# Ledger of designs, part 70: designed miniproteins, single chains, continued (4)

Each design is a single chain, and the fold is of that chain. pLDDT is the mean over its residues in the fold that is shown.

## One batch from the design tools (miniprotein)

Design m14578
Fold by ESMFold2-Fast:
Structure m14578 (fold): chain A 60 residues (1-60)
Amino acid sequence: PLTLEDLEKILREAGASEEEIEEVLKEAEKIGVGEALARYAIENPDKYEKMKEVADKIFE
């Protein structure tokens, strides 16, 4: 399962700003880590490939 720590790492390595990371982490507490990550990916399609790469490394 994805943790808040995993979410923060994925966002940071994908190039999200500290402000964006803080917002997404707050949303994850409310709606869940997976849904928050999915929303960010939909809103930031240019970062999707990098997010996927980082997530794959976390689950190795």
Scores: mean pLDDT 81

Design m14579
Fold by ESMFold2-Fast:
Structure m14579 (fold): chain A 56 residues (1-56)
Amino acid sequence: MEEELKKLLEEAEKLEREGVRAVLAGDHQTAAELAARSKEIREKIEELAKKLGIKI
């Protein structure tokens, strides 16, 4: 993957893991916010991968 794709993927993964931890801690509001941000970054990753000709 390109350097940009790798950074976005790692950031999305971090946000997703932090969201899971927030759910386990009972902080559902923070978990929802982190999940939404992770989803947004994942959509950007898919768009960039498609533009670079990388298969899904």
Scores: mean pLDDT 78

Design m14580
Fold by ESMFold2-Fast:
Structure m14580 (fold): chain A 65 residues (1-65)
Amino acid sequence: SKEDAEKAIERLKKRLETARELLSQPGAIRGVAQRELPVLEDRLKAAEEAYKNGDYEKAIELANG
């Protein structure tokens, strides 16, 4: 549903916020965030595009991974 897609995208946005915050941390934590952030950003763009096109199932799949 549209609501499920919105929730999935919102969860992904929160994961991105957390990853961005972790960039301020030293060592391995920052390294993990640096590797994950581009992947999560690309996934969010794809999910939002699917949502905009009315493909809510695809938006959920892309947002969840």
Scores: mean pLDDT 81

Design m14581
Fold by ESMFold2-Fast:
Structure m14581 (fold): chain A 66 residues (1-66)
Amino acid sequence: SVIEEEKERVKRAEEEGRKLVEEAKARSSSDPKNSSVSSFVAAAAKGAATAEEIRGKRRIERLKKE
């Protein structure tokens, strides 16, 4: 169903977001004196993943209302 397809897309976006967070953590370990920068990168990656999740849920809600 269309709703099921949207759920799969949201899951993919969330998995990509997790990869970005893991990469940010790996990068932060190479720069111990710049923890604030690594924090910003990790926060940005989480924010992007959350935005995609919210968009997906909003779309699913619209489909359910139909």
Scores: mean pLDDT 69

Design m14582
Fold by ESMFold2-Fast:
Structure m14582 (fold): chain A 101 residues (1-101)
Amino acid sequence: MAEEAAERALEEAERARRLGGEGARRAAEDARSAAETARRAAREKSPSLAAGAAMAASGALAQAEIARRTGSSSEEAAEAARRAAEAAREAAREAVRAAEE
């Protein structure tokens, strides 16, 4: 559900931040922002906020892949950031479903 997926995204984003590296921290921050927007979208049943969260989560996923490819962060940090972005995207999808009902 949106809340559970958002909490998972926040946990993985915090892990990526603790592991360090500029790319992973940037991707983790983007994923955290997307997850918070998805939580708000689900509570307000807002399709436009849910769509915005989905786009933001996709951006975070792209940044996590860039961090992995450039080696600016450890493999573990980049992977944690990627998991955070994937969880944020799941939260956004659940928020869209909640807004449609």
Scores: mean pLDDT 82

Design m14583
Fold by ESMFold2-Fast:
Structure m14583 (fold): chain A 97 residues (1-97)
Amino acid sequence: MEEALELAREALRLAREALRLAMEAGRLVESDPERARELIRQARELVRRADRLLRRARELAPDDPEVRRLILEAEIEIGMALIAIGVTELVLRKLEE
């Protein structure tokens, strides 16, 4: 239980940081497209790390309500980050044309 809670909390932290970086990349897409690409790359890596931690937390404590709540919160943050990444990548491609 304790290990699963720690993994889920770390995953939520990484997911929130990924969303922050993805949102920052969106703000920089027209002024600094190279920096925007680097932030998107970092956000994608944080999403991958968060997903791995969430899978392990679920395996360790599948029925713990607190772990389930943290997993859901992290999955929402990951979803939002992936949407922000996708929108920013579309704009970056359009600017390269």
Scores: mean pLDDT 88

Design m14584
Fold by ESMFold2-Fast:
Structure m14584 (fold): chain A 75 residues (1-75)
Amino acid sequence: GELNELILRRIGLELRIIGLEFDIDLLKKQRAAAIAAGDAATAAALDARIAALQAEIARLRAEIAQIDAQIAQLE
């Protein structure tokens, strides 16, 4: 039914967010290493990648909020 489809889709989006958060943690470690090495250009490039992944997480969270609203209407 529609409720089960929405729940499964929501779980899939949560798993995608977890994967993106893992990628951000790795990029933050790489950024810290670049800063320690005095490599401002690499640090700036990593900041841009982190920002892009954070924007993707925000988009996925907005999609989850829409799914939560749809689930609330189905009861």
Scores: mean pLDDT 90

Design m14585
Fold by ESMFold2-Fast:
Formats: structure tokens, sequence, C-alpha cells
Structure m14585 (fold): chain A 74 residues (1-74)
């Protein structure tokens, strides 16, 4: 339980840093937090397939922001 809570906290902190770096909207930031928290919980339950699906959805959500971020560095 304690270890799961720590992993969730670390994931949320990571999303906060990523949201600042990529200039995510508040709506996208909250959705990303939801997806990563659910992925961490799925891993804790041993449901690796669900964890992977949630990670893929998070990646899809971030794709346009990552593309925009890299375009700015040209």
Amino acid sequence: MEELERRIEEAVEYVDRLAEELELSPEVKEELKRLVVEAVRAEAEGDMERAQELAEKAAELLKPYLERYYEKKK
C-alpha cells in the first residue's frame, strides 16, 4: 500500500514537470494524471496488459504536444 502510494506520488510529480515543459493545458494535464495513476494501479494489480494500454493512451495524448515542442526547437 505504502509503496503504491509512493509510486503514484512520483508519477503525479513527473506529470506536473512534463506539463510545465510541454505547456499542457489544465485539461490535458488532469487527463494525463488520471491515465498514469490508473496505469500504476494496474501494474500493482498485476494487470500488465491494461497498464500498457493506459501508457499507450497517455503517449497518444502527448503526441501532438511533443511534436509542437520539437517544432519550436527548429
Scores: mean pLDDT 79

Design m14586
Fold by ESMFold2-Fast:
Structure m14586 (fold): chain A 72 residues (1-72)
Amino acid sequence: MESIPEEEITEALYLMERAVAKIGEFEDPERVLKLIEDYAAGRISREEYRKGMRELESEEDRKKIEALRKEL
């Protein structure tokens, strides 16, 4: 059972909000939304969610997520 630290929760919520706001700008919005949905529903761990975001098939989408993470 995972204990989600406050920092990780804040980061995940921030990335979710920013990604949803920019969903039309992603090359693979379905994959991004699926990762957010799976994490929010508890179907994947925080580490799996973070890994999935870093391993998005679109290089451009990975750069967008990294930029949002840097803004945090």
Scores: mean pLDDT 69

Design m14587
Fold by ESMFold2-Fast:
Structure m14587 (fold): chain A 89 residues (1-89)
Amino acid sequence: EELEKLAEELGISVESVEKFGRPIALSTARARGDEEAVARIEAGDMETIKELFEEPFRVLEDAVINVLLKKYGDEEAAEEFRKRIEENR
């Protein structure tokens, strides 16, 4: 299945790809102003999701932790996110 392939190529769990792959890829495409990529991601194009997810996911790891801690004060969610990163490496 496409999710399993992407998870294997990134060295993370299928659950992580399912939870974060599409949202991260969409955020990246929107930040770039790439409307064509946004449309492809919304249509479930796994190749586009992979291309836009891989690099931002590593950058987003730190950004998500900082947002959870500083903006939302959610220490439990931040710790859970760190744990999931470690388990998926």
Scores: mean pLDDT 65

Design m14588
Fold by ESMFold2-Fast:
Structure m14588 (fold): chain A 55 residues (1-55)
Amino acid sequence: MATPEEGVQLAKEAIELMKKLPEQQRKDFAERLTEAVNARDLEALKEIIEEIKSL
């Protein structure tokens, strides 16, 4: 499948992980996630997911 599908899947995973975070951390990650999605930066999306999982 095309790269856009992978980006959507990663963004969705990040959003699900963010739901378990405190409100302040969710806002920070939501802003970073939005920037990564707009830039189509798959590596940034993966880093966001990994960072959330490490919390």
Scores: mean pLDDT 77

Design m14589
Fold by ESMFold2-Fast:
Structure m14589 (fold): chain A 61 residues (1-61)
Amino acid sequence: RVDEAIDELILNVLNGEDPAEAAREAARKLGLSEEEQEEIAKIAADPKKLGEAVAKLRKLA
């Protein structure tokens, strides 16, 4: 589910995973296209924009 994927994304980032890779994996698990996965990963690469990446992930999923 979307909420579970987002919770896993946040937990993985807190555990030291690269935010861009964590966001790409969450998008992949939610069935988003490769283009959407890469767009979300690019947003999440900036730590200040992690919330923006999460909002976009919720909107697209």
Scores: mean pLDDT 79

Design m14590
Fold by ESMFold2-Fast:
Parts: sequence; structure tokens; C-alpha cells
Structure m14590 (fold): chain A 92 residues (1-92)
Amino acid sequence: GGDIGGAAVQLARAAAAEGGTSTVSIEGDTLTLTVTGAGPAALSAADQLRAAAASAGGTATISQQGDTLTVTVRGVGAIGATAAALGAIGDS
């Protein structure tokens, strides 16, 4: 399966490297990761998170409004979503 937690950490690190910030929220089995100040590295990492979600049997939706990037991951189960959120928070 995909490493959702590792991919989420990569997105948070990419955002930080670009001078941005990341926040995370969980609703059941749905993880929403919001990046402000998103640059090309954050966009690339978000695509990797989408691929990891697909490998884990879930889906990820990426939306961007200016420099704000929102990645919504669902279908990876509550444990997978929690692990991803903890990874992103720990790196933020």
C-alpha cells in the first residue's frame, strides 16, 4: 500500500521549504491538509500524496486557490488518516 504518512510529511516539508505553512484536519476517515504559501515543491509533494492515497485504496483531491493548496484524502480508513495527520503535524 501507499505510505500516506510519509507523503503527508513530504508535503509539509516542501511547504516549509517554500516559506509556507501547513495545517491538518480530520473528519472520520477524511484528511484535509491545507498549505499556505505553496510553491512548486508543495505542488509536486501534493501529487505524490495523491499517488500514495491511490496506492492505499483511497483517493485524494487537490485544489489550489492562489498560493493556498488544499489536499483532501479519503477512503484510506480512520487509522491511515490519523497517521497522515500526525506526520504532517509533527513536521509543521
Scores: mean pLDDT 74

Design m14591
Fold by ESMFold2-Fast:
Structure m14591 (fold): chain A 95 residues (1-95)
Amino acid sequence: STEEVLKRVIEALREALELLRQHPDDPIAWTAANLLVAGADTELWIEYKKTGDEKVKKALEVIRETIAQMSKASPEERIALLEQTIKELEDILKE
């Protein structure tokens, strides 16, 4: 279901956030976090193509903006961006 996809995406972002919090200066942790976020983007895109669900589209737009901003952000800014993205996705899930 769309709710299950959104919950899995939020969990992947929480895992990415925890990696960056524990290892802020580790390029391997950054690579792992970036792969988790990219995987979440891919899962949302697949769900949107299957369902056309507007909540999924909104979540996909949020995560894509986060990916664009994270590429230019400092380690501290990346943590703040993921925290904000998780909150926005949780709000979409509650709608």
Scores: mean pLDDT 89

Design m14592
Fold by ESMFold2-Fast:
Structure m14592 (fold): chain A 80 residues (1-80)
Amino acid sequence: KEELEEKIKKLEEEQKKLNKEIVEKLKEFDKEIEEKEKKGISEKEKEEIRKEVLKLIGEILRKIGDLLQKIIEAKQQLKK
């Protein structure tokens, strides 16, 4: 049981790191769009940046989903 509790704690810490990474990427994206809008970039260029950021966020969200699945499974094992 103690090993499962430690594993859950590590998975929850990793999830918190990934959540922070998403927040950081979104803040970076907002700043990049603001800077580029001041320079008069095209709508097409904005859309390309948006797609690239969404792709990166999607990868992180997929990792978070995988971690959540592992946390749920480990918590269910603790209950048995």
Scores: mean pLDDT 79

Design m14593
Fold by ESMFold2-Fast:
Structure m14593 (fold): chain A 67 residues (1-67)
Amino acid sequence: SEIEEQAREYKQEVLEELLKEKIGASTTEEATRLYLEDPEGVGKKVEEAVKEAEEKAKEFKRQLELS
């Protein structure tokens, strides 16, 4: 479904933005370094970002279905 594909792409974009914002990493190498220094703190931020991205993607999908 085109709607499901758009929602999946939106979720990925939102997740990438949230990870950059919450972790403060601009690259995969930097994110990996931060994770090795504080795996618990980074892990919690990843879980928060995934949950928020999922909620935003559900709302975005709802809006697409109503349009």
Scores: mean pLDDT 77

Design m14595
Fold by ESMFold2-Fast:
Structure m14595 (fold): chain A 86 residues (1-86)
Amino acid sequence: AKEVFLEALEDLRDVLENDVDNPTALTAAILSLIGAIIDLELAGLPEEKVEELNELVTKLTKALINKDKESALEYIERLRKLLEEW
């Protein structure tokens, strides 16, 4: 679960850095991340971590909709650190 989520974050980061103008690649990366989030919740991530995860995912989603690459990359790094600490 954790490994799959970290891999999905890396894939999304790579798309944002190298292929941000490709909507197909971006959509695929986002769908992979959504699946990984569901897997983490099912794996028993603590409630306090789930709350922070959902807050960061909401902020990331807004940054992606607004095409704010810099903020999106910041939230991806925060999500990575959140799970490394678990």
Scores: mean pLDDT 76

Design m14597
Fold by ESMFold2-Fast:
Structure m14597 (fold): chain A 55 residues (1-55)
Amino acid sequence: SEEQEKRRKALELINSALDKTPEERQKILDEAAKIDPEVAKSYEGGLRVAERALA
């Protein structure tokens, strides 16, 4: 469905952020939030966890 495609696109964008700089990650998160704000919120926590693990 259209809703599923938007969610999938948002997730793909967010997943690509894992190898990006913090500035690029924020840009991707903002873009994902325009597509699906709920997915962006879920990944916000994931980004924090990934940053903590890397530190």
Scores: mean pLDDT 70

Design m14598
Fold by ESMFold2-Fast:
Structure m14598 (fold): chain A 61 residues (1-61)
Amino acid sequence: LREIVPSATDEQIEAIKAAFEKNPNPSDEELEALAKETGLSVEAVSRAFTALRLEAMQKAS
């Protein structure tokens, strides 16, 4: 995940992972809220969620 958002701190990465565990398919509004909370861009949060969804799909298959 750090390779997707290399500028993110460990705290920001953990917040993203926690949000993903709670809801892996957030709305645009939820992505914006998380970006505001972490201080990351919506693009960075969206990319992180895409990477986490791909990981989850790989585990499910």
Scores: mean pLDDT 75

Design m14599
Fold by ESMFold2-Fast:
Structure m14599 (fold): chain A 94 residues (1-94)
Amino acid sequence: SADELMERLDLGKYYGKSREELEKEVEKYKEEIKKDPKNAKAWLELGEALRALEKYEEAIEYFEKAIELDPKNKKARENLALAKAKLLEKEAEA
């Protein structure tokens, strides 16, 4: 269900956040990556914030980087699949 997906992928963490708050999260995670480019968690969190901003193409790139650094991270793989599905849905509305 949508509720199970929301809980499993921590979608609720970003639900109800303003665009300004999400943009601050993006800047925070970009700074973390600049300090430690091997921090798979920071790449994942950057992708999640960009997905919440509906910037699916950028989110996909960062989820792929998170998976490259941590191939066993199921949350990153599920987030990648969701972002790809949302991008296709957005393109189909054109």
Scores: mean pLDDT 81

Design m14600
Fold by ESMFold2-Fast:
Structure m14600 (fold): chain A 104 residues (1-104)
Amino acid sequence: EQERKDAYYKRQAESIIKGAENLKKEADEVLAQAPTIPYAQALARLDRLERNAKDGIEDAEKLLKEASPEVQPYLKEAIDKMKETLDAIEAARAAVEALHAQRS
C-alpha cells in the first residue's frame, strides 16, 4: 500500500535528520573537548562520526531511489542535513588537527 510506504519513508527521513543533528552535536562536543583529551582519542571519535554520517547518506540515497515523488522531498532534506553534518565533522577534524599542530 502506497500510503503506508509513504508514511514509512517520512519516518525514516525524520529519523535520519535527528541522527544528523545528534552527530553534529557530538562533533561540536569533540571540538570543545579537544584541548583536554588525547589527540588520538579526538580523531577516533571524529572517525566514528564521519563513518556514521556517510552511512546515513548512503541509506537515505537508497530510500530516495525507491521513494514516490510525494516523499522524495523529505528524503532529499534528510540527505542535505546529513551532508551538512558531514561537512561539520570534516571542519571539526581540520580544527582538531590545527590545534594539535599548534601544540607541537
Scores: mean pLDDT 88

Design m14601
Fold by ESMFold2-Fast:
Structure m14601 (fold): chain A 70 residues (1-70)
Amino acid sequence: VDAAVKEMEKRMEEMIKEAEEEGDNTLADILRTTKAVLVSRVKANPDITPQEIEDALEQAELMAEQLRKR
């Protein structure tokens, strides 16, 4: 679980940096908020599975792609 959490945080940070590099500060701020919510959710649920973490990350990635198409 700890490894999956670290990978999620790393991937979210990469998405935030990509948005910042593209000049999309709105997307970067949304992704920072999403990362904070996901980290909080994982810490609040000790029974969370690596699959649930991966599913949450996939939803965040889909949201980012939809926001980029606006």
Scores: mean pLDDT 77

Design m14602
Fold by ESMFold2-Fast:
Structure m14602 (fold): chain A 98 residues (1-98)
Amino acid sequence: SLSREQLEGEVLLALAEMLVAIAKNAYRQGKLTPEDVLEIAKQVRKLVEEAARLGAISPETAQRVLKLIDEAEKAAREGKVEEAINLLSQAVDLMRAA
């Protein structure tokens, strides 16, 4: 059975996945700026950090996911929107695989 903390962490991970899906859809429509993807990456980071504190993902998986988000934030700051979206997508896939 899920603890309350595990359930809260799962909700946070689901929100992170939804934000990345929204960003991917906006990118396909030509509506996503570097500033938008940077803000989304920062929100995803915060959700993943809180989910990790709640025990929803292992510390090892959280560290790997957060590294991909850090690389996505760097790509976004350099105006590389497609690279940033691909890195965020990889972060979500890694969260689901663990």
Scores: mean pLDDT 87

Design m14603
Fold by ESMFold2-Fast:
Structure m14603 (fold): chain A 90 residues (1-90)
Amino acid sequence: MVPDYKKEAATLYTAIGNVLLKKGDFEGAVEAYEKAIEIDPNHADAWVNLGKAYEKLGEFEKAIEAYQRALEIDPTNEEARKLLEKVKEK
């Protein structure tokens, strides 16, 4: 497992991405989530929210890949499953 300080850093970058996503800075949100994933590639929340940011940019194929990755990490993630089902219809 990654050290705890890296998990904390990944959580913080994910939180930064969430703020940017709410502000409509979808490109900035992607960059923040990519930093979270660089620090902790198993941070499922970062992958879910990266997919949401890609959907806002119209990058539906990248959104599908991000949601699939989140489900590979956590198969019980209901949000990722629902978002994957919805994005496949676009």
Scores: mean pLDDT 84

Design m14604
Fold by ESMFold2-Fast:
Structure m14604 (fold): chain A 58 residues (1-58)
Amino acid sequence: MEEIIASLTGRAREAALRLVEALRAGDAEAADKYGTLLSIYDPEAALQLEPFVREALA
């Protein structure tokens, strides 16, 4: 997960970092919001992070 985020820049990286913070806080609403923003800025990164989001929210 960290390697994918480290490869991102700008708004995609910001969205991914906020997504990680939301997942660590257990905030499913914030995770959905930032996951959606990431999918708009970088759809491939969003797909790569999807398994980690599912595991964190399960």
Scores: mean pLDDT 78

Design m14605
Fold by ESMFold2-Fast:
Structure m14605 (fold): chain A 86 residues (1-86)
Amino acid sequence: MLEELIKKVQELSDQAIAALKAGDIDKARALLDEAGRLVDEINKLVKEQPLDPELMKKRLEAEIKLGLALMMLGIENIILENKKKK
């Protein structure tokens, strides 16, 4: 279960990055919202289970990828907002 949730966060983050590269900001936002909900569930499960080093590494990789996707979404939103002011 925990490993499946971590893998799902990675998959959603990859799909969000692909959507951002395609200029589909709304799709990327929806994918990242879903990934964020899964991260909340992962955090709850990790509190109740001993940390396996391999799972800890996979979780860190998933969180880094999600963070990168969120940063890209933030940058695209700033660019879009600034274009409306010009």
Scores: mean pLDDT 78

Design m14606
Fold by ESMFold2-Fast:
Parts: sequence; C-alpha cells; structure tokens
Structure m14606 (fold): chain A 89 residues (1-89)
Amino acid sequence: SALLEEIERHLAAARAAIAAGDLAGAIRHLGRAIALLEQLRDPEVRRRYAEEILELAMEVVRRIEDRELLLQAIALVLQAIGLLLDAEL
C-alpha cells in the first residue's frame, strides 16, 4: 500500500530527526504519520504503527527541554493512545 509506505517513510524520518537532535522535525513527521494512520481501517495495522508512534513520541518527550515543543509532543502521545483505544471501540 502506498499509504503504508508513506507512513514508514515518515517514521524513518522521525527516527533520523531524533538521532540528529531535531525534535521539532521529529514532531512534524510523527504528526504526519498519525494523520495518515487515521485513514487506515485495519485495526491490527493501526495498532502496530500507533505503538511505534507512541514509543517515538515518548522518546521526544524525554529529550525535550523546550516547553513549547513539549506540549506538541504530549499531543502526539495522546493521539497515539487514542488510535490504540479506537481499535477496541
């Protein structure tokens, strides 16, 4: 699926951004991955990617010293948790 390939590209870009210390870039790529993931109907696929997004968003939260970026990273954590719960509702 082209959609899954685009999600995987954004997750790879988020990991690279985290490694480079570009936390703003990581937040941007994770946000794009969430928006694409919301278009998927397969709950197992959504769960797998939502778990990966949650792990990466939590890593950004742990590394972040900027309070303005912290709120954006927390929003991503909450959105990923929402996607995990939506598969069971």
Scores: mean pLDDT 84

Design m14607
Fold by ESMFold2-Fast:
Structure m14607 (fold): chain A 74 residues (1-74)
Amino acid sequence: AEENVKKAKEYLKQGKFDEAMRYALLALKEDPDNEEAKKILEEVIQKRSGLSPEQAKKLADAVVEAIKKGAEPV
């Protein structure tokens, strides 16, 4: 989880949101309760879709729940 979180942060800082999302999702698949990875996912959602922080949090929560159920996130 740590390595994927670090990579997600680096890509997010570079504005490479696709790569940042990929590594954040990998970190969440390793540890669905990783708050750092979840925060990165929220920020990427806001930057890519223009959603509000509240909407991005709800979507990130849904993605984490899907991962916990062993399903591919939509």
Scores: mean pLDDT 77

Design m14608
Fold by ESMFold2-Fast:
Structure m14608 (fold): chain A 57 residues (1-57)
Amino acid sequence: GMESRRLLEEAAEAFHAGDLETAIRLAEEGKRKAIEEGDSGGAAASGYLVREARRLL
């Protein structure tokens, strides 16, 4: 839905800005929202971003 997509977009922006802690927080919220909305693709994308950000931290 719109909320999970917004959180994923904000998480990606934080990731590209080098703010990995903010990227992880927003992506984890986006994953929870995507699961609540039944968006398996959004949940997977958010989970991927959390893993990549944690790898760089």
Scores: mean pLDDT 85

Design m14609
Fold by ESMFold2-Fast:
Structure m14609 (fold): chain A 76 residues (1-76)
Amino acid sequence: AEEALRAGARGDPADVAPLIELLSSPDPETRRAAALALGGIGDPRALPALERVAKEDPSEEVRIAARRAIEMIREP
């Protein structure tokens, strides 16, 4: 949609679904980056996926990133 262009690469709503998929990547650095990117976009559609990662991810660094992303979305 045309509104997505206003969000730019960092805040593009079209990036939300691909970034949620990246939260399931086998690479922990990819999951961490995806969590932070979702936090930067601020779309609440990412909250269920981020909450799962914050609770279940084997990497502490990824869990911390997911918690930060949730805070960024809920308390902008």
Scores: mean pLDDT 74

Design m14610
Fold by ESMFold2-Fast:
Structure m14610 (fold): chain A 89 residues (1-89)
Amino acid sequence: MPELTEEQIRKAAEIAQELLETPEEELIEEAIASGLSREEAEEAVRVAREAARLFLEAGEAAERGDLERANELVHEALELLARAGERLR
């Protein structure tokens, strides 16, 4: 995958922070409204929150000038989301 810029990583971290600040039940209800069962919604929200934590860590690494570590964390988050998407099929 192409490497993300510091600006892109910071923006991803901001979005991740907003997601983590949103109540879990609100995210679950949104997922159910999109057609998921409650069990599927709960799993999707759990995985999204785990990925969001990785994006926050990536943002912190980028702020320290550690862009290599930041990109490793972004790739880990994206792989986590991809694997969850396959399981929800």
Scores: mean pLDDT 79

Design m14611
Fold by ESMFold2-Fast:
Structure m14611 (fold): chain A 71 residues (1-71)
Amino acid sequence: AEAYARALADFLREVLGFSEEEAEEVRRLIIEAARLAEEEGYEAAEERYGERLEELHRRALARAEAARARA
């Protein structure tokens, strides 16, 4: 999970222009959600992190559109 979260954060930073802080937030939330899911089950992770992860997904889409507009 941690290696995957880091790879995804690096992708967001390098390809979609996320800042180091934004990429670290994504990495941290994915690791925390995965850990909670393993510890307390998927339902607990979804209740705690689902909305935040969805918000980050929307921010990634907006960043991709902004990058396309600048090209």
Scores: mean pLDDT 73

Design m14612
Fold by ESMFold2-Fast:
Structure m14612 (fold): chain A 84 residues (1-84)
Amino acid sequence: MAAEKEKLRRQAEANIAAAETAVLFAERDLSKEDAKKSVEFHYETAKRSAQEALENAEKAGDKELIEKAREALKRAEEVLEKAE
């Protein structure tokens, strides 16, 4: 149903926004000495939100949201690598 797909798209958009916010917090914390635990926490949040976004986007059949969710996950992994 169209209403169900719209709900899934909105959930995917919200999950992408949550993942992007977590990435920003992780990037902010990279400037702090001994920030590894904080960066790891925000990475786990970003990864979970991006994964949920991907699942919801796939169920909605929205290719643009699928790509945005994948991009958010890649950004989270890049920030974690910088914290090492």
Scores: mean pLDDT 81

Design m14613
Fold by ESMFold2-Fast:
Structure m14613 (fold): chain A 65 residues (1-65)
Amino acid sequence: SLPERAEQLARDKARAAGLSDEQVARAGELARETAARMERQGTLDDDGVRAAADGAVDHVLDQQA
């Protein structure tokens, strides 16, 4: 599903950024939640999946700064 794809993309991006396993899991959870919300609204596409993943990773990084 697209929410699962957003979760996996966020986890991959978070790992590449050198985040901990805990932060990787958090980024994935946030991305999946955002994508699932967009899917319920009928607005989720491939760009939305990328945006959900990128936004989740950025959010986790901002909280570590």
Scores: mean pLDDT 83

Design m14614
Fold by ESMFold2-Fast:
Structure m14614 (fold): chain A 58 residues (1-58)
Amino acid sequence: SEVARLEEELDRVSREARERLERMLREGASQEQIDALLRETARRIQELVDRLNALREA
């Protein structure tokens, strides 16, 4: 279902972002790079959540 697909993508995005953040911290990434990753991740998560909410309320 579309809901299951979006939930899987949300889980994947969250997991990949956590792994990337952990790697960046280990490699001494700048605060600017970390902030960029967090902003991009938050934006993508919000898009998926909005789509899920639209489907659950339709």
Scores: mean pLDDT 85

